# Designed miniproteins, single chains, continued (3): the designs that were tried, part 38

Each design is a single chain, and the fold is of that chain. pLDDT is the mean over its residues in the fold that is shown.

## One batch from the design tools (miniprotein)

Design m9292
Fold by ESMFold2-Fast:
Structure m9292 (fold): chain A 55 residues (1-55)
Amino acid sequence: SGKWSLAEFKEFAQRTFGLSDAAATTLFKKADKDGDGYISEEEADEVLGLGEEYR
């Protein structure tokens, strides 16, 4: 229901899923299709499910 900045996404991904800073940043950039620096909660959920790809 909201939009997430890179900083907010990294904080959430690290706390909830234990992702590294680099992995969270890479996932955010993939979700940020428009390059506007924000992603939806749907986009965040989708790319967090792909976290293993960034191992």
Scores: mean pLDDT 72

Design m9293
Fold by ESMFold2-Fast:
Structure m9293 (fold): chain A 63 residues (1-63)
Amino acid sequence: SELLKQRILREARLLLLEGKSVEEVRAELLRRYGDVVSEETISRIVREAEEEVKRIKAYQEER
């Protein structure tokens, strides 16, 4: 369960860094994992990944 959550979070971060929207990432993760984790859990993970990616991009602007 925890390892699966970490995998989903990593995939969400990678998809967001590739330029996909939050909606596209959510849909893709629901397609892959929606039968083993709840939609609520996926939405929470995507939100967490979005916040992490915002921090990464802010640091990249400062080079």
Scores: mean pLDDT 81

Design m9294
Fold by ESMFold2-Fast:
Parts: C-alpha cells; sequence; structure tokens
Structure m9294 (fold): chain A 71 residues (1-71)
C-alpha cells in the first residue's frame, strides 16, 4: 500500500548518513515522472518557506510564536 511504502522509505532514509540520504533522495527524485517531480518540488518549496517563517518567529517572537506557526 502507499502508506506501507511511505513508512518503509522514511525508515530506510532515517538509517542513512546525511550524505547518503542526499544521494539516495536525488537519485530517487530523478527517476520520478516530471509531474511527480513538480509536485515534490512544490511541497519542498512550501516546507522551506515554513522553515524560514519558523526561524524568523524564533528570532523575533521566541518559542511561543514558533509553536503557533507549527500548529
Amino acid sequence: SKEERGRAAAAELDTLSPAQRLAYGRQYFQQLPAERQQILQDVADKLREMGDRLQRGLEEGGLEVARELLS
């Protein structure tokens, strides 16, 4: 199932070093159809944007604002 494959992939990646994870992720991404690559890129862009907002929240408003941004 999709859920089983997702969990297995996440667990496998979690056992790798950061360098190995980057290599595996890049190779996996390049094997996907263009439509899937675009969706994953859009998701990655949104997650990066959320990370930037969280970082600014921690710097400007402290932990309480960071908790609000993650909710």
Scores: mean pLDDT 68

Design m9295
Fold by ESMFold2-Fast:
Structure m9295 (fold): chain A 100 residues (1-100)
Amino acid sequence: SHAEEVFAALLAELEAVRAAGASHEDLLRLLDRFRQVAGSLSPAQAAELLARIGELLREVAATLSDAERERLVAAFRMLAQLYPQLAAQFEALVALLRGA
């Protein structure tokens, strides 16, 4: 299905970002792509992608500057406004970035 193709493409993009060292710019681009296609995903697929993004953030959080962390926090807050059904997942990602 189109949702399966979109989900697979986003997982591939996430793995490419991880392999490239997960710069804040790459993470912001990945989140922008998620924003564009999240409406095509099932709730389970969207939650799985956010969980995978959380795993990646846990790996790289210590390499991010305070300014880079705040840009990612702003992106997650914008996404929580656009997708309130995923707000709990975005709040967990914000807490991860601010708790490191």
Scores: mean pLDDT 84

Design m9296
Fold by ESMFold2-Fast:
Structure m9296 (fold): chain A 72 residues (1-72)
Amino acid sequence: AVVYNNLGNVYASLGRYEEAIKAYLEAAKIYKALGNIDGAFKVLENGGSALKNSGQEELALRLEKEGLAILF
């Protein structure tokens, strides 16, 4: 889970936003599988913030929608 969150941050900083979204979603899936829903929400918040800070507000919204679909 932590590794995928870190990979998402690296991909976002490199402008590789599709890979960043995939990495954040994988981290959220792993946290959910472990029963750590709070951890999954934090990953989605961190990923959304990273994308927004990169000016990618639409991709941040997409991550939020896909992430919530994974959690619920």
Scores: mean pLDDT 79

Design m9297
Fold by ESMFold2-Fast:
Structure m9297 (fold): chain A 80 residues (1-80)
Amino acid sequence: SLKEKTLEALDYLIEKVKDPELQSFLRALKEEVEKSTDEDFAKEYLRFLKNLVNYLKRTRPDLKEEADEILKYIDELEKS
């Protein structure tokens, strides 16, 4: 299901990201997604994560390469 794929994406992002602040934020998002019963809610969280990662690319050039990998992963999940 989309919810399961979203949870897998969040787990991957949490593992991939080394920034403690972003990791804490992603863990909080995962908890909210786990409470959701609607597939559309999971899609909204993927969109939100994508926006957050794009924000990081602009403000943290040191994280650009990591952010690009995360965005590619999110795009692959959205195609499912």
Scores: mean pLDDT 73

Design m9298
Fold by ESMFold2-Fast:
Structure m9298 (fold): chain A 76 residues (1-76)
Amino acid sequence: EADRILERHRDVVPPEELRREALRLKEQYPDSLTLGEATRIAATRLSGEARGNKTAETAGNIMLSGLSSLGEKSRL
C-alpha cells in the first residue's frame, strides 16, 4: 500500500520527502494512523500543494483532522 502510493506520486513529490512526511505524521498520530494512511494523507497534501490544488490539500487536511478527532475509534 505505502509503496504503491510512493510510486504513484513520484512524478509530483520526491519519494523520500513523501516518506519522511508520512513518518512524521505517524509519529504525531501513532494510534490513529497506520503507515499506509499517513502516506496517503501526506501524498494528498504534498501533491495538492505542489500542484497548487487547494481541494486535494484540503482533503488531506480533513482526513488528518477526522483521524485526530476519532483517534481511539480509528484503531478499531
Scores: mean pLDDT 63

Design m9299
Fold by ESMFold2-Fast:
Structure m9299 (fold): chain A 98 residues (1-98)
Amino acid sequence: SEELRARVRQEAQDLIDQTVASLVSKYNLSPEEVAKLREEFQRAVDEVLRAHWAPLEAALAAGKISATEAYRQMVEAIARALTRLKEEFLAKKEAEKG
């Protein structure tokens, strides 16, 4: 299960990197703003992992779910959390313009 956790964490980092890069390009973010945004996204990923990991490990141990399906569910939960945070950030930045 450590391999599955490592794969999920790697995909989460790739998603954070892609999301941050898009926002940096659009808003000319400072290094300090980029650092805060990365911390916020990393915190959201860690919260998803804390909430979903134990039930997922239990399902895997019971043979109720495959490792592939567990990976899919975790990545989708992380992607949803990051998308929500991105939309909140975009709404805040657009509100600051007028």
Scores: mean pLDDT 85

Design m9300
Fold by ESMFold2-Fast:
Structure m9300 (fold): chain A 61 residues (1-61)
Amino acid sequence: SMEEEQRMRESAVAYVRELVAQGLPEAELRAAVDALVTLMRKEGVSEAAVRELEREMRAVV
Protein backbone atom coordinates (compact mmCIF):
# COMPACT_ATOMS: atom_id res chain seq x y z
CA SER A 1 0.00 0.00 0.00
CA MET A 2 1.04 3.65 -0.35
CA GLU A 3 0.99 4.02 3.44
CA GLU A 4 3.32 1.03 3.84
CA GLU A 5 5.68 2.37 1.14
CA GLN A 6 5.68 5.80 2.83
CA ARG A 7 6.48 4.23 6.22
CA MET A 8 9.27 2.13 4.70
CA ARG A 9 10.71 5.20 2.95
CA GLU A 10 10.70 7.24 6.18
CA SER A 11 12.35 4.35 8.08
CA ALA A 12 15.07 3.91 5.45
CA VAL A 13 15.85 7.65 5.45
CA ALA A 14 15.96 7.66 9.28
CA TYR A 15 18.34 4.68 9.19
CA VAL A 16 20.73 6.51 6.84
CA ARG A 17 20.53 9.63 9.05
CA GLU A 18 21.56 7.47 12.01
CA LEU A 19 24.59 6.14 10.06
CA VAL A 20 25.57 9.75 9.27
CA ALA A 21 25.24 10.62 12.99
CA GLN A 22 27.56 7.69 13.81
CA GLY A 23 30.22 9.24 11.56
CA LEU A 24 30.50 6.59 8.84
CA PRO A 25 32.71 7.64 5.89
CA GLU A 26 30.89 8.92 2.79
CA ALA A 27 31.97 5.86 0.75
CA GLU A 28 30.36 3.52 3.32
CA LEU A 29 27.22 5.69 3.47
CA ARG A 30 26.93 5.56 -0.34
CA ALA A 31 27.38 1.76 -0.23
CA ALA A 32 24.63 1.47 2.42
CA VAL A 33 22.24 3.51 0.23
CA ASP A 34 23.07 1.31 -2.80
CA ALA A 35 22.45 -1.84 -0.74
CA LEU A 36 19.07 -0.54 0.50
CA VAL A 37 18.05 0.37 -3.07
CA THR A 38 19.02 -3.13 -4.26
CA LEU A 39 17.08 -4.73 -1.40
CA MET A 40 13.94 -2.66 -2.12
CA ARG A 41 14.04 -3.62 -5.82
CA LYS A 42 14.45 -7.30 -4.87
CA GLU A 43 11.44 -7.02 -2.50
CA GLY A 44 9.28 -5.74 -5.39
CA VAL A 45 8.98 -2.07 -4.45
CA SER A 46 7.99 -0.03 -7.53
CA GLU A 47 10.78 1.62 -9.56
CA ALA A 48 9.21 5.08 -9.02
CA ALA A 49 9.17 4.57 -5.23
CA VAL A 50 12.75 3.22 -5.27
CA ARG A 51 13.97 6.28 -7.24
CA GLU A 52 12.26 8.66 -4.79
CA LEU A 53 13.69 6.77 -1.79
CA GLU A 54 17.20 6.80 -3.31
CA ARG A 55 16.93 10.57 -3.89
CA GLU A 56 15.86 11.18 -0.27
CA MET A 57 18.59 8.95 1.19
CA ARG A 58 21.33 10.51 -0.96
CA ALA A 59 20.17 13.99 0.14
CA VAL A 60 20.99 12.99 3.75
CA VAL A 61 24.53 11.80 2.92
Scores: mean pLDDT 80

Design m9301
Fold by ESMFold2-Fast:
Structure m9301 (fold): chain A 68 residues (1-68)
Amino acid sequence: SVEEEREKLLKEMREKHNLPDLVIDFLDAIYDMILGVQRAIGKFDPDWTKKLLKKSAEELIKKWPDFL
C-alpha cells in the first residue's frame, strides 16, 4: 500500500541515511500534501503517489548529505 511505502521510506531515511528529524518530517509533510491534492481533485492514484514519494525521498537523500 501507499502507507507501507511511506513507512518503509521514512524508516530507510532514519536508519540507512541518518537524516535529521526535520528532513524526515518534511518528507512526511510532502506525502500529506500529495494525498491532500488527490482528495481535492477527487481521484486517487496509488502508483503515481508512490512514484512521487520515492522521487521526493531520493531528491532529499541527494541534497541533504551536502549539509550533514
Scores: mean pLDDT 74

Design m9302
Fold by ESMFold2-Fast:
Parts: structure tokens; sequence; C-alpha cells
Structure m9302 (fold): chain A 110 residues (1-110)
């Protein structure tokens, strides 16, 4: 429905604004780099409905990596798990499934 599309775009715009703000204000250069990559993917997701789901899932992994760099490992774990569950439902997201599983295993070793 149009309302579902409008809500989706609104959420993506908020997420983009947050990613840009974190990239600008963080004192951690790695967090800034990862947040800029998430922002680029979110901008593409807003502009490209046909690729939106894959781009949002990729952006979520960059946000999770930024959370790890910021010491927020519990939040990163929950985001990676959520991203993995969503990615498993999309046959085009196999590479995202593999990366999310790898990132979760790396957190378990820490």
Amino acid sequence: SKLEEDVTIGVLQISLGVAKLIAEKTENPKVAELSREAAKLLEKAIENPDEREILVLEASLYVGKALVEDGKTDLATELYKSTLERAKKNPKAKDIVEEAEKLLKELEKS
C-alpha cells in the first residue's frame, strides 16, 4: 500500500539522517567511515525501490560494525541477528547471510 511505502521511506530518511549525524559528530574515525558507508547505502535504498531490501540489509551490517567499534557489542549482536533473520527470507541476500553469520561468530570469540 502507499502508506506502507511512505512509512518505509520515512524510516529510511530518519536512519540516513542518524547515520550522517554519527559520521559528522563521532571522534572515532572508523565509526565515521562505517557510518558514511551506511549512509551511502541508505541513500541508494531510498532512490532504488527494486534494490531497497538488499541495500538496507547491507547498511544494517555497516551500522552493526560501527556499534562494535563504539563498544556497543550487545546492540551490534541484536542488529546482526535481526539482519540475518531478514536476509534469510530473501534469496538475493545470500552474501548478506554469510557476512552476518561471520560477524556474529567474531563477536562470540571476543
Scores: mean pLDDT 87

Design m9303
Fold by ESMFold2-Fast:
Parts: C-alpha cells; structure tokens; sequence
Structure m9303 (fold): chain A 75 residues (1-75)
C-alpha cells in the first residue's frame, strides 16, 4: 500500500539506518499511484513535526510530479 510504504520510508530515514531501503519504499509508494494515501501520510507526518504547511506542499509536489506537472496548484 502506498501509505504503508511511504510511512515506512519516512520512519527509516529518520532512524538514519537504512536510507537506501527508505528510498525503495518511497519509490513503491509513488509506483502504486495512491495519491490520496500519499497525501494522508505526508500530512500526518507534518502534524507530528508541527509543520503542516510543509507537509501539504510536499504532498502536492509529489502528486504533481507523478502526474507530470512541475509545480502544485492550489484549488
């Protein structure tokens, strides 16, 4: 699942142990094309760190990049 892979990637990266494996999980999350799950995971991480705006922007960038767009677009 995209959400599970993304969450695992972030957790591994923060631990600083398996950066390579963290990137692999992130790649699988993007490949799954579950944009909603990716957004939810990033927003959740942002809430934990107290930077919700950065988390939302990150989610939009990832989704836009996967759709072939350069920058995210606000509704």
Amino acid sequence: MAYEHLKKAIELEKAGENVEEAEEHLKKALEAKDFEEIRKALVEVGKEEGDVEAAENGAEVIIAYYKGEVLPQKP
Scores: mean pLDDT 58

Design m9304
Fold by ESMFold2-Fast:
Structure m9304 (fold): chain A 87 residues (1-87)
Amino acid sequence: STEEKIEEIIERLEEAAEELRESDPATAQYLEEMRRGLEKMKEEKASLEEVTRRLTAAMDTLIALTRDPAVRARLEALRDEILAILS
């Protein structure tokens, strides 16, 4: 279900935020904001299409703003994980 997919993505965002909290606290904070947005979308019964659109846009923006190549690689891996869940 869409709700189960959102819950799995929330877990992945939490894991990535925890990993990055010490090295890149700004990126970790952005991931936590994305998680809160997903929780709200789950409560509001947002469509899978809306979740995919908003989440993809947020990830693409974050990756584009990321200067550290190691952090960017981790975010690109996270984006691939998210897209796999949404498929």
Scores: mean pLDDT 87

Design m9305
Fold by ESMFold2-Fast:
Structure m9305 (fold): chain A 85 residues (1-85)
Amino acid sequence: MGYELEPEDEELLEKHTKPLEEEIKRLIAEGRPVEELHKLIDETTEKLVKEFEERNKPEVAEIVREWAEEVKEALEKYYEARLKE
């Protein structure tokens, strides 16, 4: 597998990603446009990337960026298949 996170890094990542995932699910249930979800993901990702870069962990910052792109792509596919253009 890829870069293995230290317990503190895992906790920080989980602390931000769990609330984000739950909020995304809520916004989808409320029928919010995919653009609002992308904005939320981008804002959260930017904060996490900055945090890990400030901790001198560019590998973790890269993992966060890759994760965000995968989530955004999955959301676009979900909206195309289910409800939105």
Scores: mean pLDDT 76

Design m9306
Fold by ESMFold2-Fast:
Structure m9306 (fold): chain A 68 residues (1-68)
Amino acid sequence: MEKLKEAYPNFSEEEKAELKALEKGKEIAEKADEETQKKLVEWAEKHSNASKEEIVKFLEEKYEELKK
């Protein structure tokens, strides 16, 4: 995740923050069981038109649930 900013040097700070949120989403997917991963995919498919802020907020919420 620290290398994310270096991998995308042409991205703005806001875009890099979004990518960091996606990396947290990947951590969630890797640590969550298959049922939780399926729910995340179903949410994403249902909310394909969601704003980037809504997506980030959803990922942060799920990350906090797993982090405890």
Scores: mean pLDDT 62

Design m9307
Fold by ESMFold2-Fast:
Structure m9307 (fold): chain A 81 residues (1-81)
Amino acid sequence: MMEQQRQGEEGLRLAEEAKEIEERFGREVAQKYIFEQVEKYAEEGKFYAAHQLLQQAVDLGLLDPEQAKEVAKLIMKAVKK
């Protein structure tokens, strides 16, 4: 319970940080940051944080839903092994 909430909070925080990066450096740099953080979460087994980060990034307009869906598929495959 606490772990899922913590991962959700981390994902939201990183999505907000990526939004600040977009404002300063542009969308492409923000998207790269999101992808790097998502990969890092997957490597740590924090799949819920990775999913929340992708969902919040779409909500903030940083990622297209299609881009987020493709990245989420790759994460789900990596985390289950």
Scores: mean pLDDT 75

Design m9308
Fold by ESMFold2-Fast:
Structure m9308 (fold): chain A 56 residues (1-56)
Amino acid sequence: SKKKQIKKATEQMRESLPKGAEITPEEAAKALGVSKGVASAAVKELEKEGHVKLKK
């Protein structure tokens, strides 16, 4: 399911990226091999946690 994919992507990024890393959803999608939609949701969750900063 899409929700499970988002959760897995969020967990992988949290473990792999240092706190304060700047990332785009496109970069996350490419690195994790997931769709841009899943990557966008995962990046937004990590931004809410203060773990990553969304690149403008």
Scores: mean pLDDT 79

Design m9309
Fold by ESMFold2-Fast:
Structure m9309 (fold): chain A 106 residues (1-106)
Amino acid sequence: SEARKVAEELLEFRKKFSGSPASQKEIEAFEEIVRLVLEAHPEVSAEALRRLMAAVEWAINVLGPEETLEKVRELIEAGKSPEEIADALLEEVNDRILAAIKAARE
């Protein structure tokens, strides 16, 4: 599967750029999310998977690995497509950033 090959390449890329113990939890969450997506959507296109995993990377950096994994699991259980999951993660990231900016205002 082209999507499976892309998933393997993305995981290896993530591992090469992670040099701290904190990044291990992020790698584990990223790997588990890839596994869940491929199991729920075995026919996902390589392009859709790349877009989703880019959204996942943003979400892990903003929400943290545990919250991102739980959100992806909930969206898969709700029957969402990879594109819908990516969109929902980006909306959550945007909302969290805007809330943080508002909280930082005097």
Scores: mean pLDDT 80

Design m9310
Fold by ESMFold2-Fast:
Structure m9310 (fold): chain A 75 residues (1-75)
Amino acid sequence: MLKSKNAKRVYEYIKSLNLPKGMPIPSVRIIAEKLGLSQSAASKALKELEKLGLIGREMVTDANGEKVEVYVVLE
């Protein structure tokens, strides 16, 4: 189902973190840095995972009490 090599690498990285369902995924910058990808490549990979329903977007409260939209694990 994952067509992009980059999307597969990003998904395997997310799975390796053993994050609970609904937990925020690391930022695009951190994922790009960890996997040796450009931020554009990491962003496209995350959009492919979102399209497949493997990750979604959620509103979470940051350290300053502000609500921000982040990617979260769905599967």
Scores: mean pLDDT 77

Design m9311
Fold by ESMFold2-Fast:
Structure m9311 (fold): chain A 84 residues (1-84)
Amino acid sequence: MEELERLVERARELAERGVALAARELAGEAVDPAELEELREEEERVAEEIKRLVEEHPELAPEVRAALGEILRRAEAAVAAARA
């Protein structure tokens, strides 16, 4: 499913941006509130598109859950590493 692959990849990119911003904040760097707002808006848009796709194709739910779970675990590990 090309649409699902694109949405999952976009979610991964947004998670990586979130990790980078969190790492900068942990390092004591100033984070622009506009960057945080832009990231949140994009995350919401992608989440809505994924929700729509799963509602139209319920059979994709396990694959989506697995992919998003991996993205979340990877992001959590990266933030933990930045704190070390």
Scores: mean pLDDT 81

Design m9312
Fold by ESMFold2-Fast:
Structure m9312 (fold): chain A 62 residues (1-62)
Amino acid sequence: TRTLTPAEEARRRAVLKVINELHEKGATLDQITAASQAIARLVQENPDVSEEEIRKAAEDAL
């Protein structure tokens, strides 16, 4: 496994946390896929994206 920078680690943890929250709320695989695609696009456009922005993108995709 490649060593991530602290910023990359924090972003990865934020993404996993948001996806886990959707799972706990009973989101379907289709909803999780849509949320993941929205998050991936957001991160590609803005690498400095916050956890709140990641959560908003995921919720907006549902």
Scores: mean pLDDT 78

Design m9313
Fold by ESMFold2-Fast:
Structure m9313 (fold): chain A 94 residues (1-94)
Amino acid sequence: SLKEKVREMLEAAERGDYERALKLFDEIEKQIKNKEAILFLKMSLAVAMEVRNPELAEKIREEIKKELGDKADEFYRLVRGLTPEELIELIEKL
């Protein structure tokens, strides 16, 4: 399910399995048509990576900033406060 893929993606990113996390992100992106939902997921991926791989996390955040401009910082602040369950619920509402 989409929920299981989102959870597995975030868990993979947190443990440093970036290849798995990015592969799951690609699969999730194909299932979601809403661009804002995809960008929330991409930001959540960056946040999950930031402790173990701050350089990769910052690169992903810069890619989001190119699409959202100043709104990228708002996405970052919002996502840092969300549980995986709350993130999934937010995406389903978009």
Scores: mean pLDDT 84

Design m9314
Fold by ESMFold2-Fast:
Structure m9314 (fold): chain A 97 residues (1-97)
Amino acid sequence: NAEFYRRMAEAYERKGRHIDAVEWRRLAEGETEPLPPELAEEIAKSDVDSVEKMINNPELFTKEEIKERIDRAIERAKELGAPQEYIDRLNKLKEKV
């Protein structure tokens, strides 16, 4: 999974999403168990923003790709203990796709 996490960090870095990129690099280095609550919330917020951008660019992403991205974001938010409001927002975005 380190290869996947490193590639995700590079992708977020290219999009100017530095907070997301930093967290994906931490995951690649095996730092997964304790995250500061503030960082978990920022990651969830960034995932919501990324999904909204994907939905607004249907030329670049299929509905299936967007739904898969949302499902991964929901699982990640749950694993990191992000506030329920971000999980609810992701579920609402999935209904729009």
Scores: mean pLDDT 76

Design m9315
Fold by ESMFold2-Fast:
Structure m9315 (fold): chain A 73 residues (1-73)
Amino acid sequence: AGAERIAEANRLYEELKRQDPEVGAELDAIRAKGDKVGEVLAARYAVQKHRERETELKKSLEDLKKEIENLKA
């Protein structure tokens, strides 16, 4: 049971690293601090943060694009 969840978390971890190298670096740092249990926790945390960050990043991108337009004006 635990081992299977860890394997699934590792799969998600690798997928996240491929999609987002920056998030991958953060996950690597968190992984270095913990064991297999820490890895599962880090993966779950990263998935949740990534989803929250994705919605926040979309808002930030819109705001940043507006700021860039103002700076170029």
Scores: mean pLDDT 62

Design m9316
Fold by ESMFold2-Fast:
Structure m9316 (fold): chain A 77 residues (1-77)
Amino acid sequence: SALEAANALLAQPPSVYNLFMAGNAYVQLKRYDLAENAFKRALELNPNDSMALGGLAYSLKQLGRLDEAAEVEARIE
């Protein structure tokens, strides 16, 4: 399941890839709050990771935080 996948990824040593994949699993579960946290942790390791920035912006839009999503999207361009 997506929850089991997210939990397995977060049990591993933190990496941009594992945190990004966990964020995507949370998006599939519509747990956009948890997805935001996972993508932000990926960006702590690589602030310019375009995939993690995209995932964060998407999660913020789903949470109705449109201004914050626009600021994150501006970092990709």
Scores: mean pLDDT 86

Design m9317
Fold by ESMFold2-Fast:
Structure m9317 (fold): chain A 107 residues (1-107)
Amino acid sequence: KLSPEEFVNGVIEAYNAGGEAAVIKYLNKNLLKLGSPKKALEAANLIWNSNELDQDTKGLVVLGILHYYVTMGFLEKEQVEDLLKKIEKEVSDPAVKVMARQFIKDL
């Protein structure tokens, strides 16, 4: 079981060790350890506001967190929409922009 702060520290540590690929691997292993939608939303906001990750990696991590919890019915559209719109606007990778835009459309 991970706190939002422990999860975020793990993401930053993975990023420093092996960049985006290491972060994706960390997400796949540890996302479920957040254990609640409230903690997942806290972790997503902490990642998005971090100065220790590049913008595209922040977008990918936040999309991964939010997609899981929305798809499982644990988070509502209203709780995630503003953050998804920020990701679409502020990331530079066209693939990440398309992922955010499709997710907003499917809400």
Scores: mean pLDDT 86

Design m9318
Fold by ESMFold2-Fast:
Structure m9318 (fold): chain A 55 residues (1-55)
Amino acid sequence: SAAEIAERVRQELDALVAESREVSKTADEKTIAAKQKEINERARELSREAERLLE
């Protein structure tokens, strides 16, 4: 169960990293900055949940 939760959370983090890379391909620096901030906030929340679930 814990291993399954860890794998799911890791996949969600990997998806956020992939989204971040796609956003970085846009031409508008302001749009990139805003979207990267949103992705970073989601990644931070997911990382905190991962730590709690894996303890």
Scores: mean pLDDT 74

Design m9319
Fold by ESMFold2-Fast:
Structure m9319 (fold): chain A 106 residues (1-106)
Amino acid sequence: ATQALADAAERLRQAVESGRWDEVPPAAKAVIDAAKKLDWSALTPEQRRAALKIVSYALLALGLTPEQAKEFVKEIFPEASDEEIERAVREALQKGITDADIAALR
């Protein structure tokens, strides 16, 4: 489950970093689809933080505003707190997806 999100996140990050903009929407959708299949209650705090940040990054890569991304993340992870979501969107906007985020899900 978490491995699928990690693999989708890496593909999205590579598409963005290489400037392959036509590959970004399908890669971002793969991230969102993998995230929807996660059992939130089974995730560690580190995995929850990584998942929120990765999904936030995918939504921002699709051209959503930070506020729109927060709303969509809440729909995908209704168990996440507003503070956790705000932190994830802020960190995704400022730092993007890191190797540590992907490693947390592997």
Scores: mean pLDDT 86

Design m9320
Fold by ESMFold2-Fast:
Structure m9320 (fold): chain A 67 residues (1-67)
Amino acid sequence: MKKKLEEAKKKIENKEPGAVADALRLGVTAAQQGDVKTAREALEIARKGGAPQEALDHVERAIKEAE
């Protein structure tokens, strides 16, 4: 999972299409697997990449459910 976080950061830095969507999906997937730390890191990556608030709220809810 940490490797996916590193890849997500690089994609956002390179301004790759879909990078923000990939970070959001990683956050939800990590939260569903109980990996709250990875989910929160993915949420922060998506936030810095300019994800819409509704998408950020969705990931935040998934993290809260996993806690």
Scores: mean pLDDT 78

Design m9321
Fold by ESMFold2-Fast:
Order: C-alpha cells, then structure tokens, then sequence
Structure m9321 (fold): chain A 89 residues (1-89)
C-alpha cells in the first residue's frame, strides 16, 4: 500500500497544483478563497491532493466559496493534527 508515500499515487508537485489553481480560477476568486480559509494558496496546494484541489475548484466555479473554504479548513486541521502526532513520536 502507498499510504507511507501517497505522493506516488498523485505524482503532482505543489508547483503544478499551484499552476492548475491559477489557470482554473481568477485572481479575485483566489483572494476570496485565501480570505475565507485563512490559508495561503501555496499552503492549500501543498496540503491537498490534486483530486481535492479539483473538488475545491468546482465548488468555487459554482459560487460555493463557503463550502470550498470549509473543505480546506477541515483538511488543514486534519493535516496539522497528523503532523503534531508524528512529531511527538
């Protein structure tokens, strides 16, 4: 199982995910997403898989900024907890 390195399944670098977001959303949509989530675009791209990013972009394109921000916040909190737990071991 590739759970230890989920990266090989995604194979998408953070820079490629950033480029994908920037080509898919306007600068104004990106700014609103950062404002509502409290996270920078680079943090979102580093913490989320390509599939999760595609889901976030779809929500934004449908005008569902609050739902997109909630998904980001919930995912970031989960990621932060994982990093803290791993760092204590």
Amino acid sequence: MDYISGEPLDKTPTSSKLAYIRRSLTPEEIAELERLSGLSLSTIASNFSKKSIEEIIELIKKGKFREAAKLIIEGDVRRGIELIVEGVK
Scores: mean pLDDT 69

Design m9322
Fold by ESMFold2-Fast:
Structure m9322 (fold): chain A 82 residues (1-82)
Amino acid sequence: LSPEQQKEADLALVQIGKSVTDIMFKKVPISSLSPADLQSQIKFLDKMRDLALSVGTEEAKELAKEFDKKKAELKAELQKKQ
């Protein structure tokens, strides 16, 4: 793939990650998640954020900010449980 095609593929993967995150936050109350589940979700969001930043487009940077926002919510909940 060309560098442009690779970035488009990476952006598509990041968009899938966002859709999964949105569905999970809509269907599962974060207060119901165990500390282990919260840590797993934080790790997933961290990886998606890093992938989005590696793409480097304005659209990807906006997705990275959304992942960081959701990660902050999970970290706040984790801190309350520990």
Scores: mean pLDDT 83

Design m9323
Fold by ESMFold2-Fast:
Structure m9323 (fold): chain A 100 residues (1-100)
Amino acid sequence: SKEDKINEALKKLNELREKMVNAKTKEELLKVLDEIIKLLEELGKEFPEVKDQLEKAVEELKKIREELEAGKISMDEALLRAKEVLTEVVDVLEEVLEKL
């Protein structure tokens, strides 16, 4: 069901958030960011009503990833910014659940 898919996505996002916080290397953090981006891109295809908000989050995460890979930002800065994006995504998905 739509509700089950959103609940599964919220669970996966929480697991990925924990992986981000526990990342000990730039390579580990980049890998987790790639997993989050992929999850949000798939969710945007399944939920047209939030596609624009999820696409914006993907663009922000891709920018964080590029800046981290290039050494333009620290891991701490990347983590802080990515956590803010994830909070916004969680809020969007929770609003969809309330309307179901």
Scores: mean pLDDT 88

Design m9324
Fold by ESMFold2-Fast:
Structure m9324 (fold): chain A 89 residues (1-89)
Amino acid sequence: SVYEELLALLDEAEELVRAGDVHGALERLEEFLALFEAHRDELTPEQRAELVTRALAVLGDLRALAEARGDEATVRRVDELEARLAALA
C-alpha cells in the first residue's frame, strides 16, 4: 500500500541519518513528501497523523546532525521540507 511505501521511505531516511548520509536522507525525505502529497487523500486521518509525526521526527534528527556538522545548507533544506509538510497537514 502507499501507506507502507511511505513508512518504508521514512525508515530508510532514519537509517541514512544514523549512517551520517545527509544527502541520502534528504533524497528519501523529498521522495516521501512527493508521494505523500500525491496520495494524501487515499490515506486515513490516523495514517496521515502518524506519517506527519514520524516525518517530523526524522527531519528533526537530520537537522540535529546537520547543525552538529555546521551544514547550514542542509539545515535550510530541512526547514523548507518542514514548511511543506506543515502545509500538507
Scores: mean pLDDT 89

Design m9325
Fold by ESMFold2-Fast:
Structure m9325 (fold): chain A 80 residues (1-80)
Amino acid sequence: SELEERRKKEEEKELIEKIRKEKKELLEFFREAIGEAVRSILEHAKETGSFSPAVLAEIEATLRQMEEERRREEERRRAE
């Protein structure tokens, strides 16, 4: 039936949009959770002095890169 095919196409489009949104939210959650974990480790490392300044600088650079990527993702979402 033509009505059933139209309903199926609408449901498929909604499902694709929902999956796309959930995927973005899940990726954001992982980025944020990983960033928080690395930040906590970095803070502990600074307090204990157990790592070289070069290693700490690399970790800080990685955290900043993750934050920048998150900001770009948010900007991209808002622009759409």
Scores: mean pLDDT 71

Design m9326
Fold by ESMFold2-Fast:
Structure m9326 (fold): chain A 82 residues (1-82)
Amino acid sequence: AKELLEEAKKALEEAKKSEDPEERAELLGKAAFAARKTILSGGDKEEALALLKEVLELVEEMGGEEGAKALREAIEELKAKL
């Protein structure tokens, strides 16, 4: 759980530093996956949810409307389980 949250944070920070849109999208996906797994594994739900929201903001900023919609739906589903 803690290791997944740290992986999510690392992927998010690497995504912020990446100038390559493809690499950035992959890193944002990795961050979202690790944050989701943190919540499902009983880790820090508040911190993982905050990371997912930050990933969503970056995906929306990149113009990834379909990815942003999927991530919004995933966040709402996770909130319903909290």
Scores: mean pLDDT 76

